# Designed miniproteins, single chains, continued (4), part 80

Each design is a single chain, and the fold is of that chain. pLDDT is the mean over its residues in the fold that is shown.

## One batch from the design tools (miniprotein)

Design m14777
Fold by ESMFold2-Fast:
Structure m14777 (fold): chain A 56 residues (1-56)
Amino acid sequence: MEEKYKEIVEIGEKAYKEKGEEAMKKAIWDAGRKLTDLSVEERVKLAKEAAEEVLK
């Protein structure tokens, strides 16, 4: 797993444990927005995959 993806998953896992699924999704989305080198479509896909990883 790429380092940036792992960081986003860890951010999501922490938010999920503290505030639940809605907070996890928001935290992952906010972290993904900082990846300005990626297109909007790539950021949405990465956020979705990270959320699925956290819920696994």
Scores: mean pLDDT 76

Design m14778
Fold by ESMFold2-Fast:
Structure m14778 (fold): chain A 63 residues (1-63)
Amino acid sequence: DLRDELDRRRILGVDDSDVQAIVDGGYDTPERLSTLTEDDLLTMGITNPRLRRKIILVGKSLS
């Protein structure tokens, strides 16, 4: 679960709505999360580049 991993790793500033946007975008498994790009997250409305980088690193660590 992306939300649980973000909380476990103390990644702040990611709202439940941001997590839902990622899941709705089809990134609901570790395998799909590992294919996320920073541009995909920007398209989903996650405009903070530091947060995008942290989400990408979490996704890569899950696969």
Scores: mean pLDDT 73

Design m14779
Fold by ESMFold2-Fast:
Structure m14779 (fold): chain A 55 residues (1-55)
Amino acid sequence: MKVTITLSGESDISEILEKIKEAYEKGYEIEIVYQPDAPPWMKQMVEKALAELNK
């Protein structure tokens, strides 16, 4: 099963990170879509979270 998570400048980063963790724990394939208004710091936080889940 594939879960698509869309990131925008209006996104709640805490909610996004929780959804990523939950999808990973369920064994779902995660697809992240970055909208043009998503700030670089949000993308960095998402990438760091994904890297930490693969430890």
Scores: mean pLDDT 79

Design m14780
Fold by ESMFold2-Fast:
Structure m14780 (fold): chain A 74 residues (1-74)
Amino acid sequence: SSVEQMRELLRLAVEEAERLLPPDVAAAVRRAVAAQEAGSASPEEAAELERLLAPVAEGVERALALARERFLAA
């Protein structure tokens, strides 16, 4: 299902973020994914995450690309 595929892709994205990004940024990504899964995500939390990710945008793009590559190879 699309929900299961999204969940798996997000799990892989968190794993790559933990590997490539600073620990505080990786922790923020984990919290954001957990909030999305719980349906408790807020616009304020999304804006805070966006601000935190901006300085490491290249690392974020790399983490997402690797997560997508792992997802498609599975």
Scores: mean pLDDT 77

Design m14781
Fold by ESMFold2-Fast:
Structure m14781 (fold): chain A 81 residues (1-81)
Amino acid sequence: TSKILSDIALQDGIDEHRRLRDQALAQERALTRQYEQALRDSASDPVLSRQRADTLLRQRDAARRLAQLSQDSIDVLESLQ
């Protein structure tokens, strides 16, 4: 494979992981806002709001992990350029 084709493949991989990272970060931000709202709501209904907050925390942590994995992939691919 020519260097040009290899560089194109690496850049395509980087661009795809950047999209995945950005989507995961957007999801994390949305879930963080929902989690913060659930904590505020817990003053009025602590049981139901806490259950919702726990679910949102797990989803947020999953989104954060996905963003980190995508960033790690970007770092590896960039090191190969």
Scores: mean pLDDT 83

Design m14782
Fold by ESMFold2-Fast:
Structure m14782 (fold): chain A 70 residues (1-70)
Amino acid sequence: MEEIERLREELEPVLSPEELRAAVTAYGLALALGRVPSARDVARFSGVSVGPASKAIRRLIELGYLEEEP
């Protein structure tokens, strides 16, 4: 929980509110699944559109919060 809150605080200035919600959801799902979640799953669970969900996942990978496994 505290790790997710830190992530939210760090990303809040650089992401939109919808992208931030998607980023927190994507990170939580990645921890639960042990892999990078799909943008559709993130959109469904966070209540945002697939676009912001996809951007949030990409941003987390670019910042090193998530590791992409092909």
Scores: mean pLDDT 75

Design m14783
Fold by ESMFold2-Fast:
Structure m14783 (fold): chain A 85 residues (1-85)
Amino acid sequence: MMKTLEVTIDVGPDEVRVAGDAAGAAAIEAIRKGYDKLKIVLRFAASASDADMAAAEAAAREAVEETLRGSGRDIEVEIEVERVD
């Protein structure tokens, strides 16, 4: 059975780095605890611009890929973006 780690990250205005840092930490946790899949949900306020959302998703994806590249593990990664209120 596939073991999935799901992490939700709330991203505020100008918090692209926070999204990256949190996503990287989630990837480390997935490696340490032997998860087969990592699902990251980035949640943005309704006021967030498409540019802010794209930048945060890119930062999260880069941090996860960098972290997993050194692990040698085949972990499936899914990153979703949501607007909340």
Scores: mean pLDDT 80

Design m14784
Fold by ESMFold2-Fast:
Structure m14784 (fold): chain A 93 residues (1-93)
Amino acid sequence: MIEVRAEVPDEAEVGGTVEVRITASQPVKGTAKVYVQSADRAEVIAEGEVEGTEATLLVDTSHLPPGDYLVAVEITNEDGSVAVSPARRLRVR
């Protein structure tokens, strides 16, 4: 089973850019999607190709009003397997 972890800063500025660092327990090759969740909704905010055990995705926070969010990463491997990271808290100020 592939384990995925996401490292997210504790806070970000409105209109800034956040680096989401992704670590996989085994080499992956496919697409990573960054999901943000608030009390009202969940949406994909960034997407990129990933290969190997580490990747970084840049997330534009201009679409996020100030508030507390949960951030998770989903990797869809080329073989069709899907792995999802534990959620991390991000505060946009």
Scores: mean pLDDT 81

Design m14785
Fold by ESMFold2-Fast:
Structure m14785 (fold): chain A 82 residues (1-82)
Amino acid sequence: REEVEELLKKMEEAWRNQDWQTLEEVASELEEIIKKNKDYELGLEAQRVMMRLAQRRGDAAPLSEEEIDALVERNLEKLKKE
């Protein structure tokens, strides 16, 4: 969990510096951690951070914080029922 927090911070810094190589490396590491732990909650947190970063860069349609929260909550409910 602490490892994931460090990776998320590193990913955010890489986006600010436009360091695409580091972004790809961090994304791969996060994917491995999610698969190993089968912790979908961590996957949703990573997705939330990526969506916010993409929005700031202009690669995604602008979403409010409420819309992002609603999307994350909806995905969590779907996983919780299974």
Scores: mean pLDDT 63

Design m14786
Fold by ESMFold2-Fast:
Structure m14786 (fold): chain A 65 residues (1-65)
Amino acid sequence: KQQELLERLKRIAKALIDHYIEKYKDNPEFVKKLNELKERIDSAQTLEEAVEALKELGKVIDEMK
């Protein structure tokens, strides 16, 4: 049940990250950070780990402004 929520969160988060990778594909620094976050999301074993990776994604997106 919590596993289902984690898997859904991972799918949504990876889709969001893929969207930003495509949008900023000409910026290698952001693409690198986004790929690292995608790997952290894939490796997350708990909702807490996934949420921490999403917080970092928010910081990276703010740096793109």
Scores: mean pLDDT 81

Design m14787
Fold by ESMFold2-Fast:
Structure m14787 (fold): chain A 90 residues (1-90)
Amino acid sequence: MEKIKALKEAVEYIKENANLSEEEKEALDKIIEAAESGDVELIKEVLKKLPGLLQQAIAYLESPYASGLPEEVKKKAIEVLKELQKKAGV
């Protein structure tokens, strides 16, 4: 699925280029797993521990720091992250 592939590519870019903690990197991997499986409860559990995680990821992708990613990948990844925020009720 194009959107999930874009999310994976964007998350790997963030993990390689942003100064993230190990906990934040693991949490982003769980967000990918939840998005692939449709597990809304897993998203909610991740966001209980790191409530700013999805907003920070979106902000990074909208920033100049993500200029190395193709525009379409950033656009699709941001769309998925915003959809996940809505499903999680945040």
Scores: mean pLDDT 82

Design m14788
Fold by ESMFold2-Fast:
Structure m14788 (fold): chain A 58 residues (1-58)
Amino acid sequence: MTEVEELEAVFAGRRARLTLTSTETEAVLTVQFETGDVEVARFPTREEARAAALRLQA
């Protein structure tokens, strides 16, 4: 199954949109900063990716 979750976060005063996309084989966390910079992180499970996203949001 494919699952998509959108979150917002602030890093060092920069606003970012977090998009968590998970499949049966992996989860991908995409961080899009307001400056146009994009970071992509891959995780073996949705649970690990979601935990990372929540830590970034906190």
Scores: mean pLDDT 72

Design m14789
Fold by ESMFold2-Fast:
Structure m14789 (fold): chain A 83 residues (1-83)
Amino acid sequence: MKPLTPEERDQRLVREILERSDRLAEDLREGARWAREQGDEETARAQEELAERLRRAREVAEEGVREGLSPREILRRAEEVLR
């Protein structure tokens, strides 16, 4: 199998963000509920914040695709949201 070019890899990562971010955010929200039930508000808050950042990263990626940005630029903007 041919290795992916950097651009093909970046395109695949953008696609994975669009496809998987909702499921990962849902998993994080379930983990946050469990942590809160254990009295671990710090972990619950951190997981909820990460889930929210994943949703914003998805919105940024969708906007970048609509604007016709390069996959690399889309990933750069999504990474800024995740920090």
Scores: mean pLDDT 78

Design m14790
Fold by ESMFold2-Fast:
Order: C-alpha cells, then sequence, then structure tokens
Structure m14790 (fold): chain A 63 residues (1-63)
C-alpha cells in the first residue's frame, strides 16, 4: 500500500530503508494538508515523488 509505494520509489532513488518511516509520515501529512484523496493512486504517487524529491534535495544541500 502506501508504505510499499514509498519503499519502491525510495529504492529507485537510492535511499536507505531507514528513511522509509520518515517519508511515509511526510507523505501522510502532505495528503491531509492538501486535501488529497488517499484512494486516488495518481495523486498519491505524485505526492510520494514530491516528498522524495524534496528529501533528496535537502540531503544534497546540507552535505
Amino acid sequence: SLEELVKELAKEKGLPEEYIPLLVEQVKSKIVKEGIDPNNEEEVKKVVEEVIEEFLEELEKKK
């Protein structure tokens, strides 16, 4: 479900599984904040990709 989607996309981007719980929490928060339908796989996938991109940018910027 959501955790598996985050795990698959994070693995594609080379992120360790250690970050999965944090990414899942951020995705859930963003879905609620933006009023996204959690049953809409297209919208949820877009949010997951946005959260992963933001996280990767944050990591690169602070290293």
Scores: mean pLDDT 78

Design m14791
Fold by ESMFold2-Fast:
Structure m14791 (fold): chain A 88 residues (1-88)
Amino acid sequence: ETRELADRAIAALQEAADAPVEEIAEEIQKLTGASPEKAREAAERIREIAREGVERLTAAKEADDREAFEAAVRETLERVKELAEEIA
């Protein structure tokens, strides 16, 4: 169960990291009404957060370190929340 959740979380973040900036920016603009420029900045930040999240979660999973995994999830969610508060 925990391993399956870890794999799903990593896969979801990897999809976000690999998504084109333009597509993420269009979705942000559609959901928030942000300007195209602000939406592009947010899209770049989302990709950065996702990429770092993949690295941290993968490292914790490989080390079988549950505490490190939980910390990585919390930190990733905190960064997403901060970005959401900034743009909307």
Scores: mean pLDDT 78

Design m14792
Fold by ESMFold2-Fast:
Structure m14792 (fold): chain A 75 residues (1-75)
Amino acid sequence: MEQGRQLIEQSQQLMKQSQQLLAQGKNQEAAQKLEQSSDLLLQSAKIYRPTDPQLSKQLETQSKILKDLAKQVKE
């Protein structure tokens, strides 16, 4: 399913941008990118739910991890 895969790829791109921002000390911008990445993974999870419920649950778990990381990065 192309749409679900594209959301995962966009999420990965946002994670890379977040890592670059963290390296520059831009913690708030990095947190925003992690939150956006989390939202895209959650959307992808909904798309995969009827065809691949195991992948859907893995994406939901990863989304929660990224959201928690965003909170840790914000000070």
Scores: mean pLDDT 84

Design m14793
Fold by ESMFold2-Fast:
Structure m14793 (fold): chain A 70 residues (1-70)
Amino acid sequence: MKDYLKSLLDSYVKVAPKLTPEQIEEMIEDIKKLEEWAKKNLSPDDYAEVKKHFDEARKKLEEILEEKRK
């Protein structure tokens, strides 16, 4: 499961430069929902490991979104 989440987040970041700002905003919201699911359903140790991937993915998506809005 955690490897799937990491792969999914990496795929989101990889595709984001090709998306519209609106699609990136929706993707950021999907990631927030996915992180809340992970927090509730994963063990504390597994959540701590994937949290770093969630934090990096959100940061990268927000940076891409900001660049597209300039």
Scores: mean pLDDT 81

Design m14794
Fold by ESMFold2-Fast:
Structure m14794 (fold): chain A 100 residues (1-100)
Amino acid sequence: SALNRQAAEFLRDAREMIREAAEKSPKAAADMLEGTAYALERWAELADPESQRILLAAAETARKAAEAVREHIDDEELVKKYVEEAVEALERAAEELEAL
């Protein structure tokens, strides 16, 4: 659907923004992940039930990643791991939405 395509494009844009934020600081990455989660929750309100499930799962992953990054802000390896896991989850969500 047109909404699923737009949401998938948003997810891919969010991935790049999260990567760019992570290059600046762990705090910037956490803030971007939290902002992404909020935006995905707003997209989910407009979606059909299956697309909503995918978007809310992606939002939860981004929110948990933001919390994990904040808790381990001085641990470069853990921050990198949580950011990469979130970026991969957002790509999977984009692919799932495009497959509907």
Scores: mean pLDDT 88

Design m14795
Fold by ESMFold2-Fast:
Structure m14795 (fold): chain A 66 residues (1-66)
Amino acid sequence: SMMKEFEERVELARRIAEVVRRAVAEHPLSPEARERINLAAVRAMREGDVEGFEKEVREIVEEERR
């Protein structure tokens, strides 16, 4: 059903957006780090892997800390 596929895509997008919002709200991020997160979000939307995305965002945030 196209409606079920749409609902699954909306839920995936919501979860990915929440991970991005938390990272941006909790940490000062360089433009380069934000670009990396945006590219990772595009891949996560294609692959449906929120857990992998959360891990990658965490690694990017850790690399930005000095």
Scores: mean pLDDT 83

Design m14796
Fold by ESMFold2-Fast:
Structure m14796 (fold): chain A 92 residues (1-92)
Amino acid sequence: MIEEARKALEEGDYEKAVELARETLQKDPDNPEALSLYAIALAELGKLDEAERVLDQLFARMNAETDFDKQVELALYAMNVALALVIARRKA
């Protein structure tokens, strides 16, 4: 469940957060919350290139989205991932 991935991320169990988010994405590859949690956990693990690829996927989906409310939701998730990447780069 996505809630378990979020809890793992909050507890600092980044490896578990990656696994749980990946499981969610196997069933729903377009889930923006799962994509954002996956990318944030990857950034915290120092896998910055992988996290950037997920961020690019979120931007691509945002640009293809025609529903304004969904586009805003995608933009918010993309911004959270971008912030996590900036913070992770500064810790390295």
Scores: mean pLDDT 83

Design m14797
Fold by ESMFold2-Fast:
Structure m14797 (fold): chain A 65 residues (1-65)
Amino acid sequence: AMDEAGKAAGVRAAEAAGVSREEAERLAQWGHDTGDMTGVGRELAERVGAEAGNRAGAGIAVGAL
């Protein structure tokens, strides 16, 4: 329940930053599987800009934990 709610919130944050829902869900799963929150944040920062990407990546990574 909490993990799913966190992933959904992270996906919505990433979509707000310009990332597609499918890509946001893929990144959330990658963050959950690897625990690589820094990697998730960096991927998003390169796609949507550093500030928005880091914010969205943090949301996804927290949701993936």
Scores: mean pLDDT 61

Design m14798
Fold by ESMFold2-Fast:
Structure m14798 (fold): chain A 97 residues (1-97)
Amino acid sequence: SSEELLKKLEEAVKKLKEAKTAEEAIPIVEEIVKLGVKILTEVKNPEDLKRALKLIDEAIKAADKLLKTVKDPKQKFQLEIQIGMLRIVRGLLKLIL
């Protein structure tokens, strides 16, 4: 359901804001990307899509902030890829709205 997907997205974004390392953040950002794609394909209500867009914007801000602290080149690259995927999902959500 749309409500379940939005709740999972909100919980994942909250976890991302609390993450202190790339190792913690990378799997959370990957989960947010997967949830975003699922929302994009399954959710049709414009209000729910607008809420998802806001949550994805918050996720991008949190991930970008953490990215600036990452010293390991491999983890930095992995996190950059996931943030790139989030930006694509964000763009697609804006296009549908």
Scores: mean pLDDT 89

Design m14799
Fold by ESMFold2-Fast:
Formats: sequence, structure tokens, C-alpha cells
Structure m14799 (fold): chain A 58 residues (1-58)
Amino acid sequence: KDEALARLEAALEEVRDSPAGSATAGSAIASARLGDVTEEQLENALEAIRAAAKEAGA
């Protein structure tokens, strides 16, 4: 969980300038800190952030 959260935070920093990526990452991090998400949900959030970064970079 902590490692997945750290990767999610790193991905957020990379896509912070993208509104879509920032919103997705912020929501996922908030949920993770509240303990409401599983490691799988953190991985899914990371995938969504990477998809948003890919769209922004395309």
C-alpha cells in the first residue's frame, strides 16, 4: 500500500499541470489516506493517471 501510494504521488507530480490528471490523482490520494482503498484501487488510480498523462502528452 505505501509503495503504491508513493508511486501514485510521484505520478501526480508528473501530471500536476494536466487538469484531468490532477483531479484523478488528488481524489485517489485522498481516498488512500483515508484508508478507503485497496492496493488494487491504488494501482487502478495510477493507471488512470498514466493514461491522463499520455493523453496530455499526445
Scores: mean pLDDT 65

Design m14800
Fold by ESMFold2-Fast:
Structure m14800 (fold): chain A 59 residues (1-59)
Amino acid sequence: SLKEKIAEGVNKNLPITLTEEEKKEFSSFKNYEEMIEFLSKLLDLPKEVVKELLKKYVL
């Protein structure tokens, strides 16, 4: 499923191809909440889903 593919992607420590601008923005984040917000927008997933995926498959 798409959810499983995304979870595998997250588990690979962000296999997402970021643009140079997105890389700069990502490196400027000061906390975990900002990173979740960025990933939520980038992956087009609710923040709650991103947080659970990170908790279960990355953290």
Scores: mean pLDDT 61

Design m14801
Fold by ESMFold2-Fast:
Structure m14801 (fold): chain A 82 residues (1-82)
Amino acid sequence: MNEEARKYAEEFFRLVKEGAPEEEIREALRKALLAMGVAEEDINEAFKLREEVKKMEAGTVVEENVEDSDRVEVTSEEEVRR
């Protein structure tokens, strides 16, 4: 018993494969996990951890970061920026 869980998991993998927006991927993952009986607390914790890591790696100073460094390496962004 968990045809719904499998269906949501398939949607999640499809969205990841197609490069859908992270918001849609996150919602699909949440639905799949909920259908599998995973506690919402665990889901929220996983999402929070991913956002923390993503913010730190995306060049935002959050935790234990020295104000040094993620210089923009892509020139395309600087061309458009005013």
Scores: mean pLDDT 64

Design m14802
Fold by ESMFold2-Fast:
Structure m14802 (fold): chain A 134 residues (1-134)
Amino acid sequence: SIAEILEAFIEKVAPYLNERSVEIVRKEAEKLVNSEDVRQGAEDVAARGHDLVLLGEMTNDVESVKTGIVLYVLAGIALAQNGDDKSALILFEEAIRYGERYAPEFTEKILKIAEELLPEARPIIEEARALVAR
């Protein structure tokens, strides 16, 4: 289920975030899994991710950027599992673009975790990498 994959994702990414960031990610994941519309739930999580990236850029807070990147990837995983490959592609592309600028090694670890937990996301993530490399 989406809930099981998202919980496994959070457990594996938690060592790379502080405790407060993990709490934010868990709360956003809970909102998504309780949403009646996975697409709307993922859009709401991605919007929160965007806010955290912007906050991090404005305040020079790398932890906020990392948290936002994790929320983009989490929303992308949910959309990919729901068959919304095009929407998932956009969110993985955003994660990679901000990741290259602020936290490249962290972002690669987070994307690898996503690929291992949801193998069907791997071709979407590879396409996102190709788009960013252009």
Scores: mean pLDDT 90

Design m14803
Fold by ESMFold2-Fast:
Structure m14803 (fold): chain A 99 residues (1-99)
Amino acid sequence: LEEEVEEVKREVEEVKREVDELTEKLREEGASPEAMGAATMARRYADAAQRHVKEAEEMLEKAKKDPSYKKSAEGFIGAARSAVELAREYIELAKELYE
């Protein structure tokens, strides 16, 4: 579970970098409003994933004293992974719309 949090944390940092790089490129090249909109959605999901990772870390810390928090931590890890996947889908959509 802790190892899963570290994995998702790395994925969040990676997707945030990809969103920042993509957004800068789209702005410089005068991309369509649709492409910019997709990039904005990717950023929102990346931010959501980061928040869920922090929530999972908090639940894991609480689980050291009360094991009932383990399920909450698993839930937040799942939510973070789903948000990372959605962010990546919107990154791909933005690239397709930019082309």
Scores: mean pLDDT 85

Design m14804
Fold by ESMFold2-Fast:
Structure m14804 (fold): chain A 88 residues (1-88)
Amino acid sequence: SPLLEQILSVSKERLIDALLAMPNVFSREELAAMSKIDLLRELIRQILIEKHGWVPEEDIERLVSEDEEKFLPLLEKYAEEILAVLNK
């Protein structure tokens, strides 16, 4: 997916700045210690909470999966919403 490739090409620093602009509980130092994939998990979590008030049950297993291949379909599902946040 071109949108998924675009998301995966985003810098770790841009993901941190986007998360710090949203309501979140993490400091810059805590976010800097996270992997890029874990930053993307937090970004999706915040988007889902904004959209639904919670993380939908169908998305929970994929969101918390340490297997990146199980997580990538969730990134693709929410790719437009992710890019809308990152392009602010």
Scores: mean pLDDT 81

Design m14805
Fold by ESMFold2-Fast:
Structure m14805 (fold): chain A 61 residues (1-61)
Amino acid sequence: MSFEEIVAKTERAAQAIRDGNLEEATKIASELAGEPLPLPKDRDEAIANLVKATNKALEKS
């Protein structure tokens, strides 16, 4: 996955979190992580999952 794709997906997931769409955010974070992530119980967990997934994607690039 290119750096540009990682940035674009991260921005899209962050927007989904702002919109309250945690299901869409988790779907995008799962694509970044390369593995299915559990649905977060709250917004803070959604943000933590996205940060972890983004870091994992960047380490692989």
Scores: mean pLDDT 81

Design m14806
Fold by ESMFold2-Fast:
Structure m14806 (fold): chain A 94 residues (1-94)
Amino acid sequence: MIRELAIEYARAFLEEQKRIDGDKSPIKEEEVEKAAEALLKAGISKEELEEILKLIKEGYSVEQASAYLTVKKNMEKEKVEEFKEFLEEEEKKA
């Protein structure tokens, strides 16, 4: 279901934001539900959520996965592959 994918993405996003902010408090389920509902209201597609979640499972950050999807929409196929290789090299250096 698209809602289940939105919840999974919202949880990953909130966990990443907590890490960036240095906040060690647990994420409340209410926060996850609100973020997931906001994503669905913004018109995010099932296909976009599946692709973002696939990249996160492959080890990319939520920010990197979202950036890749944005680039993919605005670039030719060859440029998308170059950008993916760039993300892999940046992760390798970190």
Scores: mean pLDDT 73

Design m14807
Fold by ESMFold2-Fast:
Structure m14807 (fold): chain A 66 residues (1-66)
Amino acid sequence: MELEFRVTVAPEDVAAARAHLNSVPGVTAEAVSDDELRVRARGDEAAADRALTALHLHYGATVERL
């Protein structure tokens, strides 16, 4: 299964959020603007969910499924 998300964070947190997401197996994150990440997760919904939940809790990230 392939999941795609838009993640919006404060500009100062983009680099940290991107690094966190890219540390998760099967998850890749790309900065598409100063405050937005495009996130793709393949094969593991639970890993993607945990990573996105961590971003929401630590950075107040807004997550939208594409």
Scores: mean pLDDT 79

Design m14808
Fold by ESMFold2-Fast:
Structure m14808 (fold): chain A 98 residues (1-98)
Amino acid sequence: MVSEAVKAGKEVFEKYHKDMFSINGEGKGPDLSKAIGHNGGLPDLRALSREELLAWLRDPRAFRPTTFPAFGELLSEEEREALVAFLEWLASQAPRPP
């Protein structure tokens, strides 16, 4: 069960970000599923607001050292917002360990 924005964000991930993100070990870069579960290079997605996720995606290196590129140059504002919706959906789907 996914919204239209989540579907758009998944398309952005598949089109541009398989080399930058991983999901369940598929792709390159930090594993988004593990980031939700405290493992990975991303901030804890469950602890971040939508606005914080947008700011992080725009310039992740301003928040912490990372191999993630700055998405402000790679993505449109609409694509960043769609990707945030997808990340929020992933956070809702991943069961929290205990």
Scores: mean pLDDT 58

Design m14809
Fold by ESMFold2-Fast:
Structure m14809 (fold): chain A 65 residues (1-65)
Amino acid sequence: SPPVPEIVYESRTREETIHGETRTLTEYDFLRMPPVTTPELTAEMDEFSRRMGPLAEDILRERAE
């Protein structure tokens, strides 16, 4: 099959003290970015834009308060 370019990342957890509380955080490290001209990547970027739009608005509203 032809190569299907994907955004490659690894996830890991670490502990961090935030406001005096120890929290477990999940971090994502992007290991590789595929060529942006592929239809698969374009579809993923469109999906991210649709899903993240409302979340970004909510975050901005909370931060503005």
Scores: mean pLDDT 59

Design m14810
Fold by ESMFold2-Fast:
Structure m14810 (fold): chain A 109 residues (1-109)
Amino acid sequence: SEALLERIRALLARLLATTDDAEIDRLARELLRLGLELITSSSDEAVSLEALDLIHDALLASTNPVARRRLAEVLIELAKKLMSLSSDLDVILRAIGYILIAIGELLDL
């Protein structure tokens, strides 16, 4: 899972550095794939939450409306997946928090 988390960090850095809408879409799709792989393969939910935190930080740092929309969509999908797999109320509540934040960002775009 650490290798996947490092790949997620690298994708987020590339996504924040690009202004090409097609590249943003490609990177966001790859981010979703890696994030789903991390959440479904990880036995440590703290690692899954760290991935959501990284995506949320990238969403807040982005000034590009296309990147912000894609990051918010990815954050919602990954948080929904984590909620579906977790039986830990604290993890579920944190995931719900990320979904609400991402929906708020989408409504402001």
Scores: mean pLDDT 89

Design m14811
Fold by ESMFold2-Fast:
Structure m14811 (fold): chain A 91 residues (1-91)
Amino acid sequence: SLMDQLVRPNPLLLELLRKVGVQSETLTLRDVLDAIKLYASEQNLLDPENPSLVNLKGTELGKLLGVDSLNLGDEELLRELILKNSTLVLE
């Protein structure tokens, strides 16, 4: 699937992912997406009335991704944002 694509997150994204236990420099898109969701949850960035919405205003993650908010259910947008902050691993 598209989410099985291997990527290398840039150093800033990788630093944030390491805070939630990521130890590899190469991950699938799904692993990066799941780590971003975990980061948002652990940093209390989720909207209390809608846990699919993340408030990123003034956060390092928001600055990195260039967005003030995310919908964690929008996997297409998340994929695009991850790819902008990663290098594709090609065979």
Scores: mean pLDDT 83

Design m14812
Fold by ESMFold2-Fast:
Structure m14812 (fold): chain A 64 residues (1-64)
Amino acid sequence: SHMQEVTRKLANEILKLIDENPNISKEELLSIVTSRLNSNPSLTEEQKQQLLEALTQHILGLMA
């Protein structure tokens, strides 16, 4: 599904950002993800909120 594709793409981008930028903060990653979701015209407001919550948990887990 489109939502699964968006999730996979953002999850991969997060991993790449962490790998290429070892000093990147959780706040900076969350800002980037929020910006990507808000700039995606194919997502509803509900989908953006759901994905932001899921990706926030993912980022917190990766940077624990």
Scores: mean pLDDT 80

